Designed miniproteins, single chains, continued (5). Designs and how they scored, part 44

Each design is a single chain, and the fold is of that chain. pLDDT is the mean over its residues in the fold that is shown.

## One batch from the design tools (miniprotein)

Design m17500
Fold by ESMFold2-Fast:
Structure m17500 (fold): chain A 79 residues (1-79)
Amino acid sequence: SQQRLNEAGVRALNLASRGGTEAQKEGDKEKAELYDEVSELVEEGIRARVDPSVLEKAADLIEQGKVEEAKELLREALR
């Protein structure tokens, strides 16, 4: 559903935003850029109307600090 997609997307974006801010404060430029890339892919996933379970899985991976895995998952879903 669109509501489920939006809720998962908002959760993923909030988690990525927090992680990116923390990485930036720590001076980890590469990690901050990774969070920004994941945020862009989440927004693209919402626009492309990917399966909500993809965004839910991405949010869980971001929350677990598995940001590179979240990026890979989103890139595969957007192929």
Scores: mean pLDDT 88

Design m17501
Fold by ESMFold2-Fast:
Structure m17501 (fold): chain A 58 residues (1-58)
Amino acid sequence: SADDIVDAVVKGLENGGYTVSDKAREEALAAVRELLAGGGSRTEAAQEAMRILVKEAK
């Protein structure tokens, strides 16, 4: 589930011409797992993943 959210966001960014590093992906995955474990929504998890991944892409 967390992997699916991160994969969806990564594919969206790559389709837009961005490149995502393995480190950024790992960081996003960790954040998504923590957010979901704390009762956060899928939308909140996707937004946090986007924030982390876009930070590297600029």
Scores: mean pLDDT 79

Design m17502
Fold by ESMFold2-Fast:
Structure m17502 (fold): chain A 65 residues (1-65)
Amino acid sequence: DEFLKNPEKVINELLKELKSKDPKIVKEAIDKLRSLPKELLKPFLEKIEKELSGEIKKLVLGLLE
């Protein structure tokens, strides 16, 4: 599990993918984020909130609570 080996790297890659202009890449990043345990994502909530904006931010934060 890549997330368990390096959660910071995985979150950074997902944030980059969520900022993509390609809808397919964004959808795949959302699906990957949805597959991760919520408890393991909570420590990164502040970083996610800071790095994302607009509709994508609302969607991602909604997945965490």
Scores: mean pLDDT 74

Design m17503
Fold by ESMFold2-Fast:
Parts: sequence; C-alpha cells; structure tokens
Structure m17503 (fold): chain A 78 residues (1-78)
Amino acid sequence: SEERFKELVEEAARAAAAGKIDEAVRLLDEAAKLEPIESVKTGLLLIRDRLARGELSGEETAAALKQLLINYENLKKL
C-alpha cells in the first residue's frame, strides 16, 4: 500500500530524530518490502544501511527520509 509506505517512512523519520535507531531501521525494513518503484526502494535501503552502520545521525536520516518522500511524490506526477 502506498499510504502504508508513507506512514512507515514518516514513522521511521520520527524514530530516527528521537534517537530510536533500532526502531527506525525496523520501520525502514518494513517500508522497503512495500515499495514497487525500484529507484525509491534503492534510495530507502541506502539510507537504512548507512543509519544501521552509524554513518548517518538520526537527524541526518530524518532529513534524508523527508527528501525521499518529496522525490517520491514528484515521481508519481511524471
């Protein structure tokens, strides 16, 4: 579901910003299973892997996920 994908990504962004890194990673893993657009899924998994490895802060992750959702909405208009 597109709505469920957006909900999971928004929940992951909030969890990451709150420092709940394990919860954010779990939510991103669930979101990736729902995404039908390969480019969006690839971008999501890259953010997830960098967060899991400690290469992105929670705040950086939240910002990246917000940008991912903006890009996703723009792709749907093409």
Scores: mean pLDDT 85

Design m17504
Fold by ESMFold2-Fast:
Structure m17504 (fold): chain A 59 residues (1-59)
Amino acid sequence: SEAVKQKRIALIDSLDVDVPDELKEKIREYVEKTGKTIMEALDELGVPEELRKAIAKQK
């Protein structure tokens, strides 16, 4: 749904972990185009497992 997608995009901007702005932008674009979760975007973009685990801890 549109509301869920917008909530996920807002979550990317509020991440407490040290995530590069370039990576945040790529995750946002992926979520907007596919409607998939942030975790699925990280898998598709080949993000290192350590960073994925840090992001997953937040939600």
Scores: mean pLDDT 71

Design m17505
Fold by ESMFold2-Fast:
Structure m17505 (fold): chain A 85 residues (1-85)
Amino acid sequence: MAEELLARAEKLLEEAKEIYKKFKEAIKEGKLEEAKKLLLELEEVLGLALIVYGVAKILGIETPEMKALVDELKKLLDEAKKLLA
């Protein structure tokens, strides 16, 4: 079970990195509405990662690796918000 939740968290971080890459391209091209949409997608991915980590914590099977992935995703969202501000 822990391996399954870790794999889900890893997949969510990979999705977040792809969204963040597209977000930076949208900012560079001045596509502010596209950038805002991508920011919302990043927030949704973080929400899902927090649910995965929360479930792992409730079950007592959370790992430091899961926390690190969630923290990295939070950092990507914070960086995206700063670029849009």
Scores: mean pLDDT 83

Design m17506
Fold by ESMFold2-Fast:
Structure m17506 (fold): chain A 95 residues (1-95)
Amino acid sequence: SLLRRAASYASAAGILGAGAWAEGEIVARELEELDEELARRAREIGERAAERINELMRRAIEDPEVAEEELERAAEIAREAERELRRLLEEGRRR
C-alpha cells in the first residue's frame, strides 16, 4: 500500500529530524563550558538538518512514489550533521 509505505517513511524521517536536533543540543551543552560560539553553531547544525529533513518528509507525504528516495536523502543529511557535530566537539575540546 502506497499510503502505508508513505506513512512509514514519514515516521522514519521524523525520527531522523528529531535525532539531528537532539544531537545538536547534546553537543551544544558539552561545548557551552568550552566555547559559547561553538555551542551556538552546534545548535544551528542540528536545527538546519531538522529543517531540511522536515522538508523532505513533506515531499514524501505529497508524493508517496518518491518517499523511499526522500528518506534516503534524509538519512544522508542526518549523517552529515552528525559528522559536523563530531568535528565541532573535537575542535572545542582542543581549545
Scores: mean pLDDT 82

Design m17507
Fold by ESMFold2-Fast:
Structure m17507 (fold): chain A 107 residues (1-107)
Amino acid sequence: MEARKLAKEAGIDEKDFKLVERDLVSKATAEALRIIGDKIDEYLEKKRADPSLPEEVFEELGKKANKEGLKVLDEADKKLLKISKDKDALKKEAKKALEKRKEVAAL
């Protein structure tokens, strides 16, 4: 909501803003899920090697995954806020998001 208001005040096209927002959110969400998956796999591998592995190790890995995932989402929000103040930078990122969309459509 805040980033969208800043973009409107900067004279940024709503269509360009939505493209950048969607690309940043999708990328950050995928990365956060990857981090969580990697930590789950690490725990399962350790547990298979040592069935007596303390439950505390699972809790520690879970906390680390959550912290790293939230940091990725927070960094994406900060990037969106920053770019929403720069019309030229946002137009450039919107163009990159469109090209990425064409590549995904080829899959």
Scores: mean pLDDT 80

Design m17508
Fold by ESMFold2-Fast:
Structure m17508 (fold): chain A 69 residues (1-69)
Amino acid sequence: SSTVARVRRHEGDILLEKIKELVPEEDWPEVEKLYEEFLSDPSMTGREFLERLVEKGLITEEQAEELLK
């Protein structure tokens, strides 16, 4: 988990860019909405953020695991 908000945003921005490459452009607003929720909750891990994307059907569980490497 990120201890500094600036680091969390930087790590999240890199992750968001990777997700956008996997997700159709039409679904980017939903991805960005979930990303905003991730930034607003300092207790949420990158894994939990990716799990939310899987729950919404935006990415697969396999894609989430690949993004965590």
Scores: mean pLDDT 75

Design m17509
Fold by ESMFold2-Fast:
Structure m17509 (fold): chain A 70 residues (1-70)
Amino acid sequence: MNPVALVAGRVVRLVGEGRTETAALLNRLSTVLSDEELRELIERGGDDIERLEREIEEEAARRGLAPPAP
């Protein structure tokens, strides 16, 4: 699967669900994670948007990009 297209699709979905802060975090992660790390992150979220949000926030916190959501 093309990781750039996969990330773009997930960003669009997050924005559509009103999760714009998480979409911004995913965009920031896409500049620092490898294609493999990005695929693994999105695969961990699966088709559950709330799980994807948690996975993105946890990875961003781990990388020092943002604190976890309150």
Scores: mean pLDDT 75

Design m17510
Fold by ESMFold2-Fast:
Structure m17510 (fold): chain A 66 residues (1-66)
Amino acid sequence: GAAAGKAELEKAANAKTLEEAQAYGKRAVDAGRGDGAGQTGGWEAANAKTLEDAQKSGKGGAEAVG
């Protein structure tokens, strides 16, 4: 649910590698399938091309979920 999606988005925001951030973004999408904010942030993190973009998407998504 939303809480699980938010937790994965927070992990993406704090990831140390692009690969980790993309993996957490994908998990946030899977967990947040009932919550549009979690899906958007997770999808953006999973498809980010840089670690910085993935971290920003994770942080923004987590904040949007509340």
Scores: mean pLDDT 75

Design m17511
Fold by ESMFold2-Fast:
Structure m17511 (fold): chain A 58 residues (1-58)
Amino acid sequence: GLTDERARAALATARANDDGAAQLVIGAEVEKHAEDVSPEVLAEARAAAREGRRRTLA
C-alpha cells in the first residue's frame, strides 16, 4: 500500500529532478490512493499534478 513517507519521497525526488512529467504521473497516482495518505500529502500530490500539467502543456 501507499504511505505518506513513500508518497512524499516520490514527490520530493520528482521535484529535485525538476521533472514535470514525473510530478504529473506521481501526483495523479497518489490521488488514486487518497484514502491511504494524509490530507496534507494529498494536497502536495494535487499541487504536483497541477504543476506537471502546466509544464507538459506549455
Scores: mean pLDDT 79

Design m17512
Fold by ESMFold2-Fast:
Structure m17512 (fold): chain A 79 residues (1-79)
Amino acid sequence: SAAFEAARRAAAEAIAAIKELYELKGEEFLKDEEVRAAIERASAALEAVGDAPTEENFEAAVRALRALVETVREAIKKL
């Protein structure tokens, strides 16, 4: 329950951060290699949760989603 709620919150924050970057850069944000890599890592971690909803996989998803938020925020600061 708590791990799921943390993952849901982290996912919401990641979506909001990507939306902000998209509003500033449009589709050009996908040309940022660090942003793309962070999205791929977060997607893989969420897929792992879908396959096996374990505490370990939820914790990995939270870490990947938080890393994605940080990477997006850094990309916005460089604008």
Scores: mean pLDDT 86

Design m17513
Fold by ESMFold2-Fast:
Structure m17513 (fold): chain A 60 residues (1-60)
Amino acid sequence: MEATERGAKLGGGAATMAGRLVRDGGADEQQALEVAEAYAKNGAEAGEKLGRELLRKGGA
């Protein structure tokens, strides 16, 4: 598997998003795992939806 292709599919930001939301107290470990799992199982689309929702809570 190519790192570039893999990074594009996963978005590369899933871990960063989850970590940030957890630190802000907007997402527990369970929610952080859901974001990571969404990227791993369904890919960028699912992870993007979940990540955006968590980011919005922390950023809003």
Scores: mean pLDDT 58

Design m17514
Fold by ESMFold2-Fast:
Structure m17514 (fold): chain A 90 residues (1-90)
Amino acid sequence: SLVARIVERAAEEVAEAKDVEEALFILEEAIALIDAIAGIYKSAGDEESAAFAREVAERVREIAERLRETGDIEAAVEELRRLAEEVRER
């Protein structure tokens, strides 16, 4: 899944982030990319794939919000890795 690869890459990049601001920027870029993919699916008439991609983008937004509140990069990486596994298995 392309969406799973985006979340996996975001987890890798967030793990290497020097600070919370860089980690949040990485997550914002991942969200924008997943939203763009959802738009492509919708334009192609694939409503199920579009809805799923949007759901994943919302879950990445929730991870970003928790990271912003806690500053816990390690927790954000673990949540992103779990999300990537869940997306891959579905």
Scores: mean pLDDT 90

Design m17515
Fold by ESMFold2-Fast:
Structure m17515 (fold): chain A 99 residues (1-99)
Amino acid sequence: MKIYVVTADSVAELLEKIREILKKNNLTLTRGEYRADSPDADGSLVVAVFNAIDKNGNKYAIVGVANGRPGERVTIKVKSVTLDADGNIKVEYEVRVER
């Protein structure tokens, strides 16, 4: 199994990079752990893990980490990460501004 590791400064950038890896290498997602994982209540760190397969049945893992810095009063909570029927990754997230 081959592993790709990707880092980014935002969730949106991370998922765009993962999507490009899937397209560039002709990979299809088979099962993914689509989790936003934050060690703190601010939600500033996201980890995404995707399992993919190529045309020959070779297995791949894509591990992505977004080291999002919280803005002084901003948190990001990822609600869902899904693959649509066209093979595109769709993300629903909520940005909260602490007032």
Scores: mean pLDDT 59

Design m17516
Fold by ESMFold2-Fast:
Structure m17516 (fold): chain A 71 residues (1-71)
Amino acid sequence: MDEEVLLALGEIYLGIANFLERQGDKEGAIEAYKKAIELFREALARSTDPQVRADAERLIKEAEEKLKKIE
């Protein structure tokens, strides 16, 4: 269940990034989004579960879109 843990950790970092973005900490938000993307990509690479893979792909796109807007 390493891939599920990676997905959960990525979601935590995504939440941290959203919080920092709202507070105006652009650099902190960028770092947190990048960590989230790394964790989601690792989950995607390790998982054979279609649902985990679909969730990881969706969350990667969401985080990348957010990162693109604040860079």
Scores: mean pLDDT 84

Design m17517
Fold by ESMFold2-Fast:
Structure m17517 (fold): chain A 81 residues (1-81)
Amino acid sequence: SNVGKNLSPEEQAIVDEIGQEAQELFDKLLAGEISLEEFEAGMKKLKERAKAELSPDIAERVIASLDAALAFAKEVYAARQ
């Protein structure tokens, strides 16, 4: 399998954990447990974690994915208003 070929096992675990935390933030936003501002702050912390713990190339890809997820979440949130 070529999935994750450029990721160390440690980096793959960090990517998976960041993805899980982003999903949990999205679920909380949709449940009304956090505000959009709190969601954006949480996503910012995940981007800073990616910068700190991942190689630069992998961090850039993860940050791009988080930014795309944030844009999508904002559209879904707006559609519920």
Scores: mean pLDDT 82

Design m17518
Fold by ESMFold2-Fast:
Structure m17518 (fold): chain A 60 residues (1-60)
Amino acid sequence: MSASVDSVKTLLADVKKLVTGMSYEQAMEETSNLNEDQMLEEIASLLGVSPEAILKYLKS
């Protein structure tokens, strides 16, 4: 199953909230200008993993 942009955006917002301590609203606003690939790179960077690992997680 393909990861949807919505699922990736929600995950990035949650990760930003947990890792950086910003509000969920701020995290969602920051993701609004990113495409799917950019969101995956941001999540991977924040968690210290590859974007491919994030995609595998979302498809599991």
Scores: mean pLDDT 75

Design m17519
Fold by ESMFold2-Fast:
Structure m17519 (fold): chain A 64 residues (1-64)
Amino acid sequence: VERLREAAEQAEKEGDTLEASALRSVINAVEGGDIGGEPDEEEFERILANVRQAVADQRAFDAA
């Protein structure tokens, strides 16, 4: 969970508010028990990739 928090803080510092918001949603899901256990390094990378893809899809939708 800490690595997701660090990624969210980094995104916010870079001005990427969509990525920061999406990462905070994932953190809330992990803490709320919607995602089982603590993500290992591979699972963390998968979560980051999914978040970044979702942000990219949202940006593409907003640009259309």
Scores: mean pLDDT 72

Design m17520
Fold by ESMFold2-Fast:
Structure m17520 (fold): chain A 77 residues (1-77)
Amino acid sequence: SQEEAINQVLDFLKNGSKQQKLRFVSNLQNVTSKSVPAALIKGIVEEKPAEELEEAVKVLVNEVGADKVNQALKESL
């Protein structure tokens, strides 16, 4: 579900390394032709807290879809 995908990404952003998070962005760009939200990329690069990225994650899952987001997430772990 979308809600489950959002929660999994937020948990990953709280606990993952910066390298894993950048890998996630790269994997997203490989699984979709849709734009990854700039706010998410900027937030990862600037090491913003995951709670500040919640809206960007919701936009990501809504635009890209839960299945593709989950695929990119799995490849980043």
Scores: mean pLDDT 85

Design m17521
Fold by ESMFold2-Fast:
Structure m17521 (fold): chain A 90 residues (1-90)
Amino acid sequence: MADVEAQIDALVDETEKRMEEILKEGIEKNLSFDELKAKLRQVYIEFEKRLIALAREAGLSPEEINTLLSRAQSRLDEKYRELLKKYEEA
């Protein structure tokens, strides 16, 4: 459990940094909201697939995977909302 939780926390941190990078690129390149949202959505999808793969390799049950995914999604949803607000203010 501890190693998997640490790997998932690291993956969330990596994903948050990638989302911030996409916001910066979006501002610099004058991307539309739709293009920005599409790029952020792809990062989110990749994150979900990587989290599920890590949890399955660790032998977690579907219920345990869903719990970890829900927790991580809450953090990323907050980050997503913060980044969209920053983009609107730019």
Scores: mean pLDDT 81

Design m17522
Fold by ESMFold2-Fast:
Structure m17522 (fold): chain A 84 residues (1-84)
Amino acid sequence: SSRRARLEAQIARLRRDIAALRAQLAALRGMSPQELRDFLSAVLGRPVEMSDEQAEVVRHAAMGILEAAISFLEEQIRRLEEEL
């Protein structure tokens, strides 16, 4: 396979990863405080008790992490596209 084909495959994988992270970000943005509590309870395997204000702090932090991850992957794609 050519170097170009390998770069294109890597870019395609990163684009799918970004799409998945953007979907997660949109889901988090659209969750009510109760839906966020339910989601976290499912992830942790135990009931999560928090106020709506605490849920907003957690949502903001989680969204910030996802936005940073998306920006990182977009920068990786940019660098790879420069090599095409």
Scores: mean pLDDT 89

Design m17523
Fold by ESMFold2-Fast:
Structure m17523 (fold): chain A 84 residues (1-84)
Amino acid sequence: SSEFQAIVREVGELVRQRRYDEAIALLEEALKQFPDDGALHAMLAFVYFKQGRLDKAEEILEEALKKFPNDAVTRSIAELVKSM
């Protein structure tokens, strides 16, 4: 969706600026509206990985993949995180 693309762009920009706490806050607000969006969960895991919170990132990523195993966007983000 256009809303999802806007979130991806904003999160990407915040991550590039190393503003990880702001990226996490944005994703947590998005998840309040869309709690079952696997891609948002996978992006949250990605930001925690970039911040160095590896155990938290792994926990969120495993839960997202288990809950949304066939979501193409969730899987793409998970493969990106695994390649880091």
Scores: mean pLDDT 80

Design m17524
Fold by ESMFold2-Fast:
Structure m17524 (fold): chain A 74 residues (1-74)
Amino acid sequence: MVYSFSYRDEKTDIYLSISVTSEGKVLSASLRTGSTVTPDQRSQLSQIIADFAQNHDEEKARSQIDKLVEQLLK
């Protein structure tokens, strides 16, 4: 089985996409960030992607990224 998740925010220039099997095998992954995203915040985005690869919870992943984007805009 394959799980896919994608997210885009134009204000922060964040784009991510991942497709992963039920066993956690990554079939494709892309993460792009704007210049305003720090290495620490990029690490947080990578962790959210890794968590999605394990739990396949799109709503949780989206909520976590939305929270991080809100922090970037404030």
Scores: mean pLDDT 78

Design m17525
Fold by ESMFold2-Fast:
Parts: C-alpha cells; sequence; structure tokens
Structure m17525 (fold): chain A 90 residues (1-90)
C-alpha cells in the first residue's frame, strides 16, 4: 500500500460516484484538479524517474477522464496545462 494508491483510489471513487449520480459535476471536477495537482508535484519533485513517468501517465488518464465526463472547458484547459508542465519536468 503506497502513499499514491490512496490518492488514486480517491480519484477513482469520485469518478464512480459522479457516474452513479452521488456527486455533482463541480464536485468531480474539483477531485480531478486535486489529483492532477498532486501528480504534478510528484512529476516535479520525485527523485525516482519511474515515479515521474507514472505521474505523467496518471495525469494523462485524468485528462482523458475529464473529456469523457464532459468537464467544463476551463477545467480541461487547466488539466492540459498541468500535464504539459509535468511532461516538461521529465
Amino acid sequence: MTLYEKAREDFEKAVKDYKEGKITKEQVENFLLKYARFELNVARLSPDPLEKARAVADLERVLQTAKEIGASPDVIAELERLLAEARAAQ
């Protein structure tokens, strides 16, 4: 059980809860942004290149999920910016 497994589980639960009508679009968007910012910090600060690569892959998944659920254009633009910064940190 890693520190990152819990962050990923919280993200996956928020997406599931939104699809089941248990939380609002704004609530799931806030969870997407929170998880994306967490992974950006991993991509910037981790001394492990494998953890940095995983953080970029996780950010790509968050962006894909945001597009699939029809997140607002501002949220998608912010996620694209965070992903670009994470890729630049490799």
Scores: mean pLDDT 86

Design m17526
Fold by ESMFold2-Fast:
Structure m17526 (fold): chain A 59 residues (1-59)
Amino acid sequence: SMKKAEEYGEEMAKKSLEDPSYAHLAVSTALSTLGTNPEQGLIMLDKVNEAIAEYEAKK
């Protein structure tokens, strides 16, 4: 479901801020999902990008 995709994206975004290796995994997972379910993949990617933008804005 879209809600689960958003929740998963938010979780991956939080973990990516703690560990750079997770950022790579988060993006790879979003891109893989984009190939099988474009709508879900875009939601996940948007959440990861949003977290990165927030991190940069606060620095």
Scores: mean pLDDT 71

Design m17527
Fold by ESMFold2-Fast:
Structure m17527 (fold): chain A 111 residues (1-111)
Amino acid sequence: SAAEKEKKIEKEIAKIKLEVEILEGLYLIILGVKKIIEKNLKEKGASEEEKEKAKKEFKKILETLKKNIEKKIKELKEKLKNTTDEKVKKAIEEAIKKLEELLKKIEEELK
């Protein structure tokens, strides 16, 4: 019973960490794709209209990611209120902090 409770806690912490890593990874992929497209547009001598269209499309993608992160932060804050295990609480608090830092990076990119 004690070993089963410990395994359940470890699985819950692993799930929380994985969900954060996926969102962080998606942000890095979006930035990588943006950089490649911007380089290609520059190299082919793209018009200002083509560059502005690409910029607007990446802003929409980042706004979608922003909304997904905001939703996850809200879900984690509600989970934290109902969590009694100290290790799970710490994992949720660390996840919220990382996602709030990621959200700030996205807000800077959207300027």
Scores: mean pLDDT 89

Design m17528
Fold by ESMFold2-Fast:
Structure m17528 (fold): chain A 68 residues (1-68)
Amino acid sequence: PTLTDAGIDALIDRVNEIIKTGSIEELKATLEELDRMIADARARGDSATQARFEELKKKVEEKIKELE
């Protein structure tokens, strides 16, 4: 199923909260979830949603790198 704009915004907000308050384990779990969402968007040809999730993934990766 494709996420709505509101669903994407809610997901981004949740991930940003995990970046600020979450553990490294939560960040790694979030990366796995984002990878699956990116793959799904790619399979659908939804390049706009794919780009949004790739941007979010980059932020999570940067936070993990800071914590390690």
Scores: mean pLDDT 78

Design m17529
Fold by ESMFold2-Fast:
Structure m17529 (fold): chain A 95 residues (1-95)
Amino acid sequence: SPAEQAERERRARELLRRLLERLNEVYRRYREELERLIKEGASKEELEKVHKEMLEEMKKILEEYLEEAKRLDLPEAVIENLEKSIKLIEELIKK
């Protein structure tokens, strides 16, 4: 029904809003740590380790929200977008 579709889309928007908030907090925390490490003269290896830790934490969050999106039967476009985001982060981690 149109009402059920509208509710599904509203649930998708709320899930994506919560996801974005969590990802932004992770990014902010790691950005502050990286800025501190750069100021203190940290090695390239130390900076790369922290960057990979950030990417791994973001991947875990995206995977959690992908499973919630599937459980809630959210629109296919939302699920595909989350899967694409996970693949992009996996490529960055493998570098």
Scores: mean pLDDT 88

Design m17530
Fold by ESMFold2-Fast:
Order: sequence, then structure tokens, then C-alpha cells
Structure m17530 (fold): chain A 92 residues (1-92)
Amino acid sequence: MKIAKVELENVAEEEIPPGTPLRLRVYDENGNLIYEAETVAPDRPLRPGDRVELEIAVPENAKVGDKVELWRERDGKWELVARGTIKEVKDA
């Protein structure tokens, strides 16, 4: 198991409230989904263009440069709220 440090930018058109339920997705260098998990927004509002750093548990095959997305479900549809990349990985 590895811990990844991820830097993300809020790309949503509106503020994401603190503690909003989110879906985390990690994609490898070929665009394959390698990890998916439930998470929550930080304890502060995320405004459009805000940057957030997170440490997340990831599978062994996750690498620096892999894409990370945060998605929100609203009215039965999934919308992208933040995107970024893995900046560092270390063993847990």
C-alpha cells in the first residue's frame, strides 16, 4: 500500500461546501481507471480555482504523474469538481 500526495484544482463553476461527499478516481498514464473511492471535501469551502493538497491511500501501481479526479453526484448525474495529479508516492 502507498500514500500519494495529490495536488488538485477546483474546476467546478460553484463553491463546494465543506464535507461534501465526493468520489475519488485515479487514472494511470494510459488513462485506465486504477482506483476509485468515496471521500469528502475538506472542512473549508472550495471555491472555483482553489487548490487543495490531499494525502490518499493508493494501490501499488499508482505513480507520480497519474491523474486524479474528484466527482460529485447531483440529481443522479456525476460532475467533475476537481482535477490534478499525484506529486509524490511513499510506502505506508
Scores: mean pLDDT 80

Design m17531
Fold by ESMFold2-Fast:
Structure m17531 (fold): chain A 89 residues (1-89)
Amino acid sequence: KLSDAIAKSEPKVREIISKAASELGVKLDGLTLNDLVSAAVNRALGEDDEADFLIDSVANRLKLSEEQKKKLREAVDEAAKLLAEELKK
């Protein structure tokens, strides 16, 4: 079920996003990490507009470059694919 799939995948989703942020030299507070996890969940559910809005909001808040924003979006998309695979079970 949806809640079980999210709960099971959340540690891996957080790991993917945190690793990408570390590689970009970006420190994420808990609220910003939660926004990016929410973006991955929305992407996995096909809510692309909401996912893109959350990623843009985080990028603007952290004053990320276009290259950093692109890599962050790639990490969110990777996390979303993992969550979408779990949702298919």
Scores: mean pLDDT 81

Design m17532
Fold by ESMFold2-Fast:
Structure m17532 (fold): chain A 65 residues (1-65)
Amino acid sequence: MDEALKLAEEILREKSLAATAVEVEELSPNEVKVTVTTARGEVVTLTFRKVDGKWELVDEEIRPA
C-alpha cells in the first residue's frame, strides 16, 4: 500500500498536478485505488495492481471539475 501511494505521488509530480485531497482505498491485498482532488477541482483516479511483488499503474482516469 505505501509503495502504491508513492507511485501516485510520483505520477502527480510528473504531471505537475497539485493535490488538495488524497483518498486511498484498498480493493484487495494486490490492488489499491488512489483518488486525488486537484487544486483545479479535477478528480484523478489511479488504480495500482501488485505484479510479481511490484506495484504498477493499471488504470488512470481524470474527471473534470
Scores: mean pLDDT 77

Design m17533
Fold by ESMFold2-Fast:
Structure m17533 (fold): chain A 55 residues (1-55)
Amino acid sequence: STEVLEVVVRAPTLEEAQAQAERVIAELEAQGWTLTDRVVRRSGDTYQITLTFSR
């Protein structure tokens, strides 16, 4: 794919971060993007999910 998009979601809990990530995935997949990578990290008291999409 010639197009790559990265989206970063941050939330104080993993549950909130995952819920926000699922919304982003649903919206972007509806627009023809394909999720190619998902990375979950802790950063202090915050959870960060990095989503990589391509089309």
Scores: mean pLDDT 88

Design m17534
Fold by ESMFold2-Fast:
Structure m17534 (fold): chain A 85 residues (1-85)
Amino acid sequence: MKPTAEEFNQALEEFVSKMSDEELQEFQELFGEALRTFYLSGDSEAYDKFLTRLYELMLKGLNGEISVKEFLEGLRELVDEVKLS
Protein backbone atom coordinates (compact mmCIF):
# COMPACT_ATOMS: atom_id res chain seq x y z
CA MET A 1 0.00 0.00 0.00
CA LYS A 2 1.29 3.49 -0.90
CA PRO A 3 2.40 5.42 2.24
CA THR A 4 1.02 8.88 2.99
CA ALA A 5 3.53 11.76 2.91
CA GLU A 6 3.29 11.94 6.74
CA GLU A 7 3.93 8.18 7.17
CA PHE A 8 6.89 8.31 4.77
CA ASN A 9 8.42 11.40 6.41
CA GLN A 10 8.05 9.96 9.94
CA ALA A 11 9.74 6.68 8.94
CA LEU A 12 12.47 8.62 7.08
CA GLU A 13 13.23 10.92 10.06
CA GLU A 14 13.35 8.00 12.53
CA PHE A 15 15.55 5.81 10.29
CA VAL A 16 17.93 8.66 9.33
CA SER A 17 18.44 9.40 13.07
CA LYS A 18 20.01 5.90 13.41
CA MET A 19 22.59 6.50 10.64
CA SER A 20 26.23 7.53 10.99
CA ASP A 21 27.42 10.68 9.17
CA GLU A 22 28.92 8.49 6.41
CA GLU A 23 25.72 6.42 6.02
CA LEU A 24 23.60 9.60 5.96
CA GLN A 25 25.83 11.06 3.20
CA GLU A 26 25.46 7.88 1.10
CA PHE A 27 21.68 7.91 1.66
CA GLN A 28 21.39 11.59 0.65
CA GLU A 29 23.47 10.99 -2.51
CA LEU A 30 21.39 7.94 -3.59
CA PHE A 31 18.04 9.58 -2.78
CA GLY A 32 19.11 12.79 -4.55
CA GLU A 33 20.01 10.81 -7.68
CA ALA A 34 16.55 9.17 -7.69
CA LEU A 35 14.79 12.54 -7.17
CA ARG A 36 16.75 14.12 -10.05
CA THR A 37 15.79 11.19 -12.33
CA PHE A 38 12.06 11.57 -11.50
CA TYR A 39 12.23 15.37 -11.80
CA LEU A 40 13.62 15.03 -15.35
CA SER A 41 11.29 12.16 -16.42
CA GLY A 42 8.02 13.43 -14.85
CA ASP A 43 6.97 9.77 -14.34
CA SER A 44 4.70 9.97 -11.28
CA GLU A 45 3.80 6.23 -11.42
CA ALA A 46 7.49 5.19 -11.31
CA TYR A 47 8.06 7.72 -8.49
CA ASP A 48 5.16 6.28 -6.44
CA LYS A 49 6.52 2.73 -6.92
CA PHE A 50 10.00 3.89 -5.87
CA LEU A 51 8.65 5.59 -2.70
CA THR A 52 6.60 2.49 -1.80
CA ARG A 53 9.65 0.19 -2.18
CA LEU A 54 11.85 2.63 -0.23
CA TYR A 55 9.21 2.79 2.53
CA GLU A 56 9.16 -1.04 2.73
CA LEU A 57 12.98 -1.05 3.08
CA MET A 58 12.82 1.64 5.80
CA LEU A 59 10.22 -0.38 7.76
CA LYS A 60 12.44 -3.50 7.56
CA GLY A 61 15.36 -1.42 8.87
CA LEU A 62 13.26 0.06 11.69
CA ASN A 63 12.05 -3.46 12.64
CA GLY A 64 15.68 -4.70 12.79
CA GLU A 65 15.11 -7.18 9.91
CA ILE A 66 17.96 -5.57 7.93
CA SER A 67 20.99 -3.45 8.85
CA VAL A 68 21.54 0.15 7.69
CA LYS A 69 24.21 -1.25 5.32
CA GLU A 70 21.71 -3.74 3.81
CA PHE A 71 19.16 -0.89 3.50
CA LEU A 72 21.68 1.26 1.58
CA GLU A 73 22.47 -1.67 -0.75
CA GLY A 74 18.73 -2.15 -1.40
CA LEU A 75 18.30 1.59 -2.06
CA ARG A 76 21.22 1.49 -4.54
CA GLU A 77 19.47 -1.33 -6.44
CA LEU A 78 16.21 0.69 -6.54
CA VAL A 79 18.07 3.79 -7.82
CA ASP A 80 19.79 1.71 -10.54
CA GLU A 81 16.38 0.32 -11.65
CA VAL A 82 14.97 3.89 -11.84
CA LYS A 83 17.93 5.06 -13.99
CA LEU A 84 17.45 2.13 -16.41
CA SER A 85 13.69 2.70 -16.76
Scores: mean pLDDT 80

Design m17535
Fold by ESMFold2-Fast:
Structure m17535 (fold): chain A 83 residues (1-83)
Amino acid sequence: ASYPIRGTAVLRIEDGRVVLEVEVTGEGIEPVRLTVPLEEGDTFEDIVERIRRAIEEALGKELVDFRVVSATATRLDFEGTAV
């Protein structure tokens, strides 16, 4: 089965650490909320890949067609398909 997903990653400060609060929704999956740490010197590509891997781990599924649909300095919106 394949499950279309949507999500957001929002910049937060948590216990003195810069993190992304990630929320994922999709038909046929339970909503997921998780925290992805940011590291000094991370590229945009590093951040996107870390989000993708964290979501895959949380869902126990692979993400295909994972893509950023909008980005600002503090927020990233994404879509993909869990398989």
Scores: mean pLDDT 84

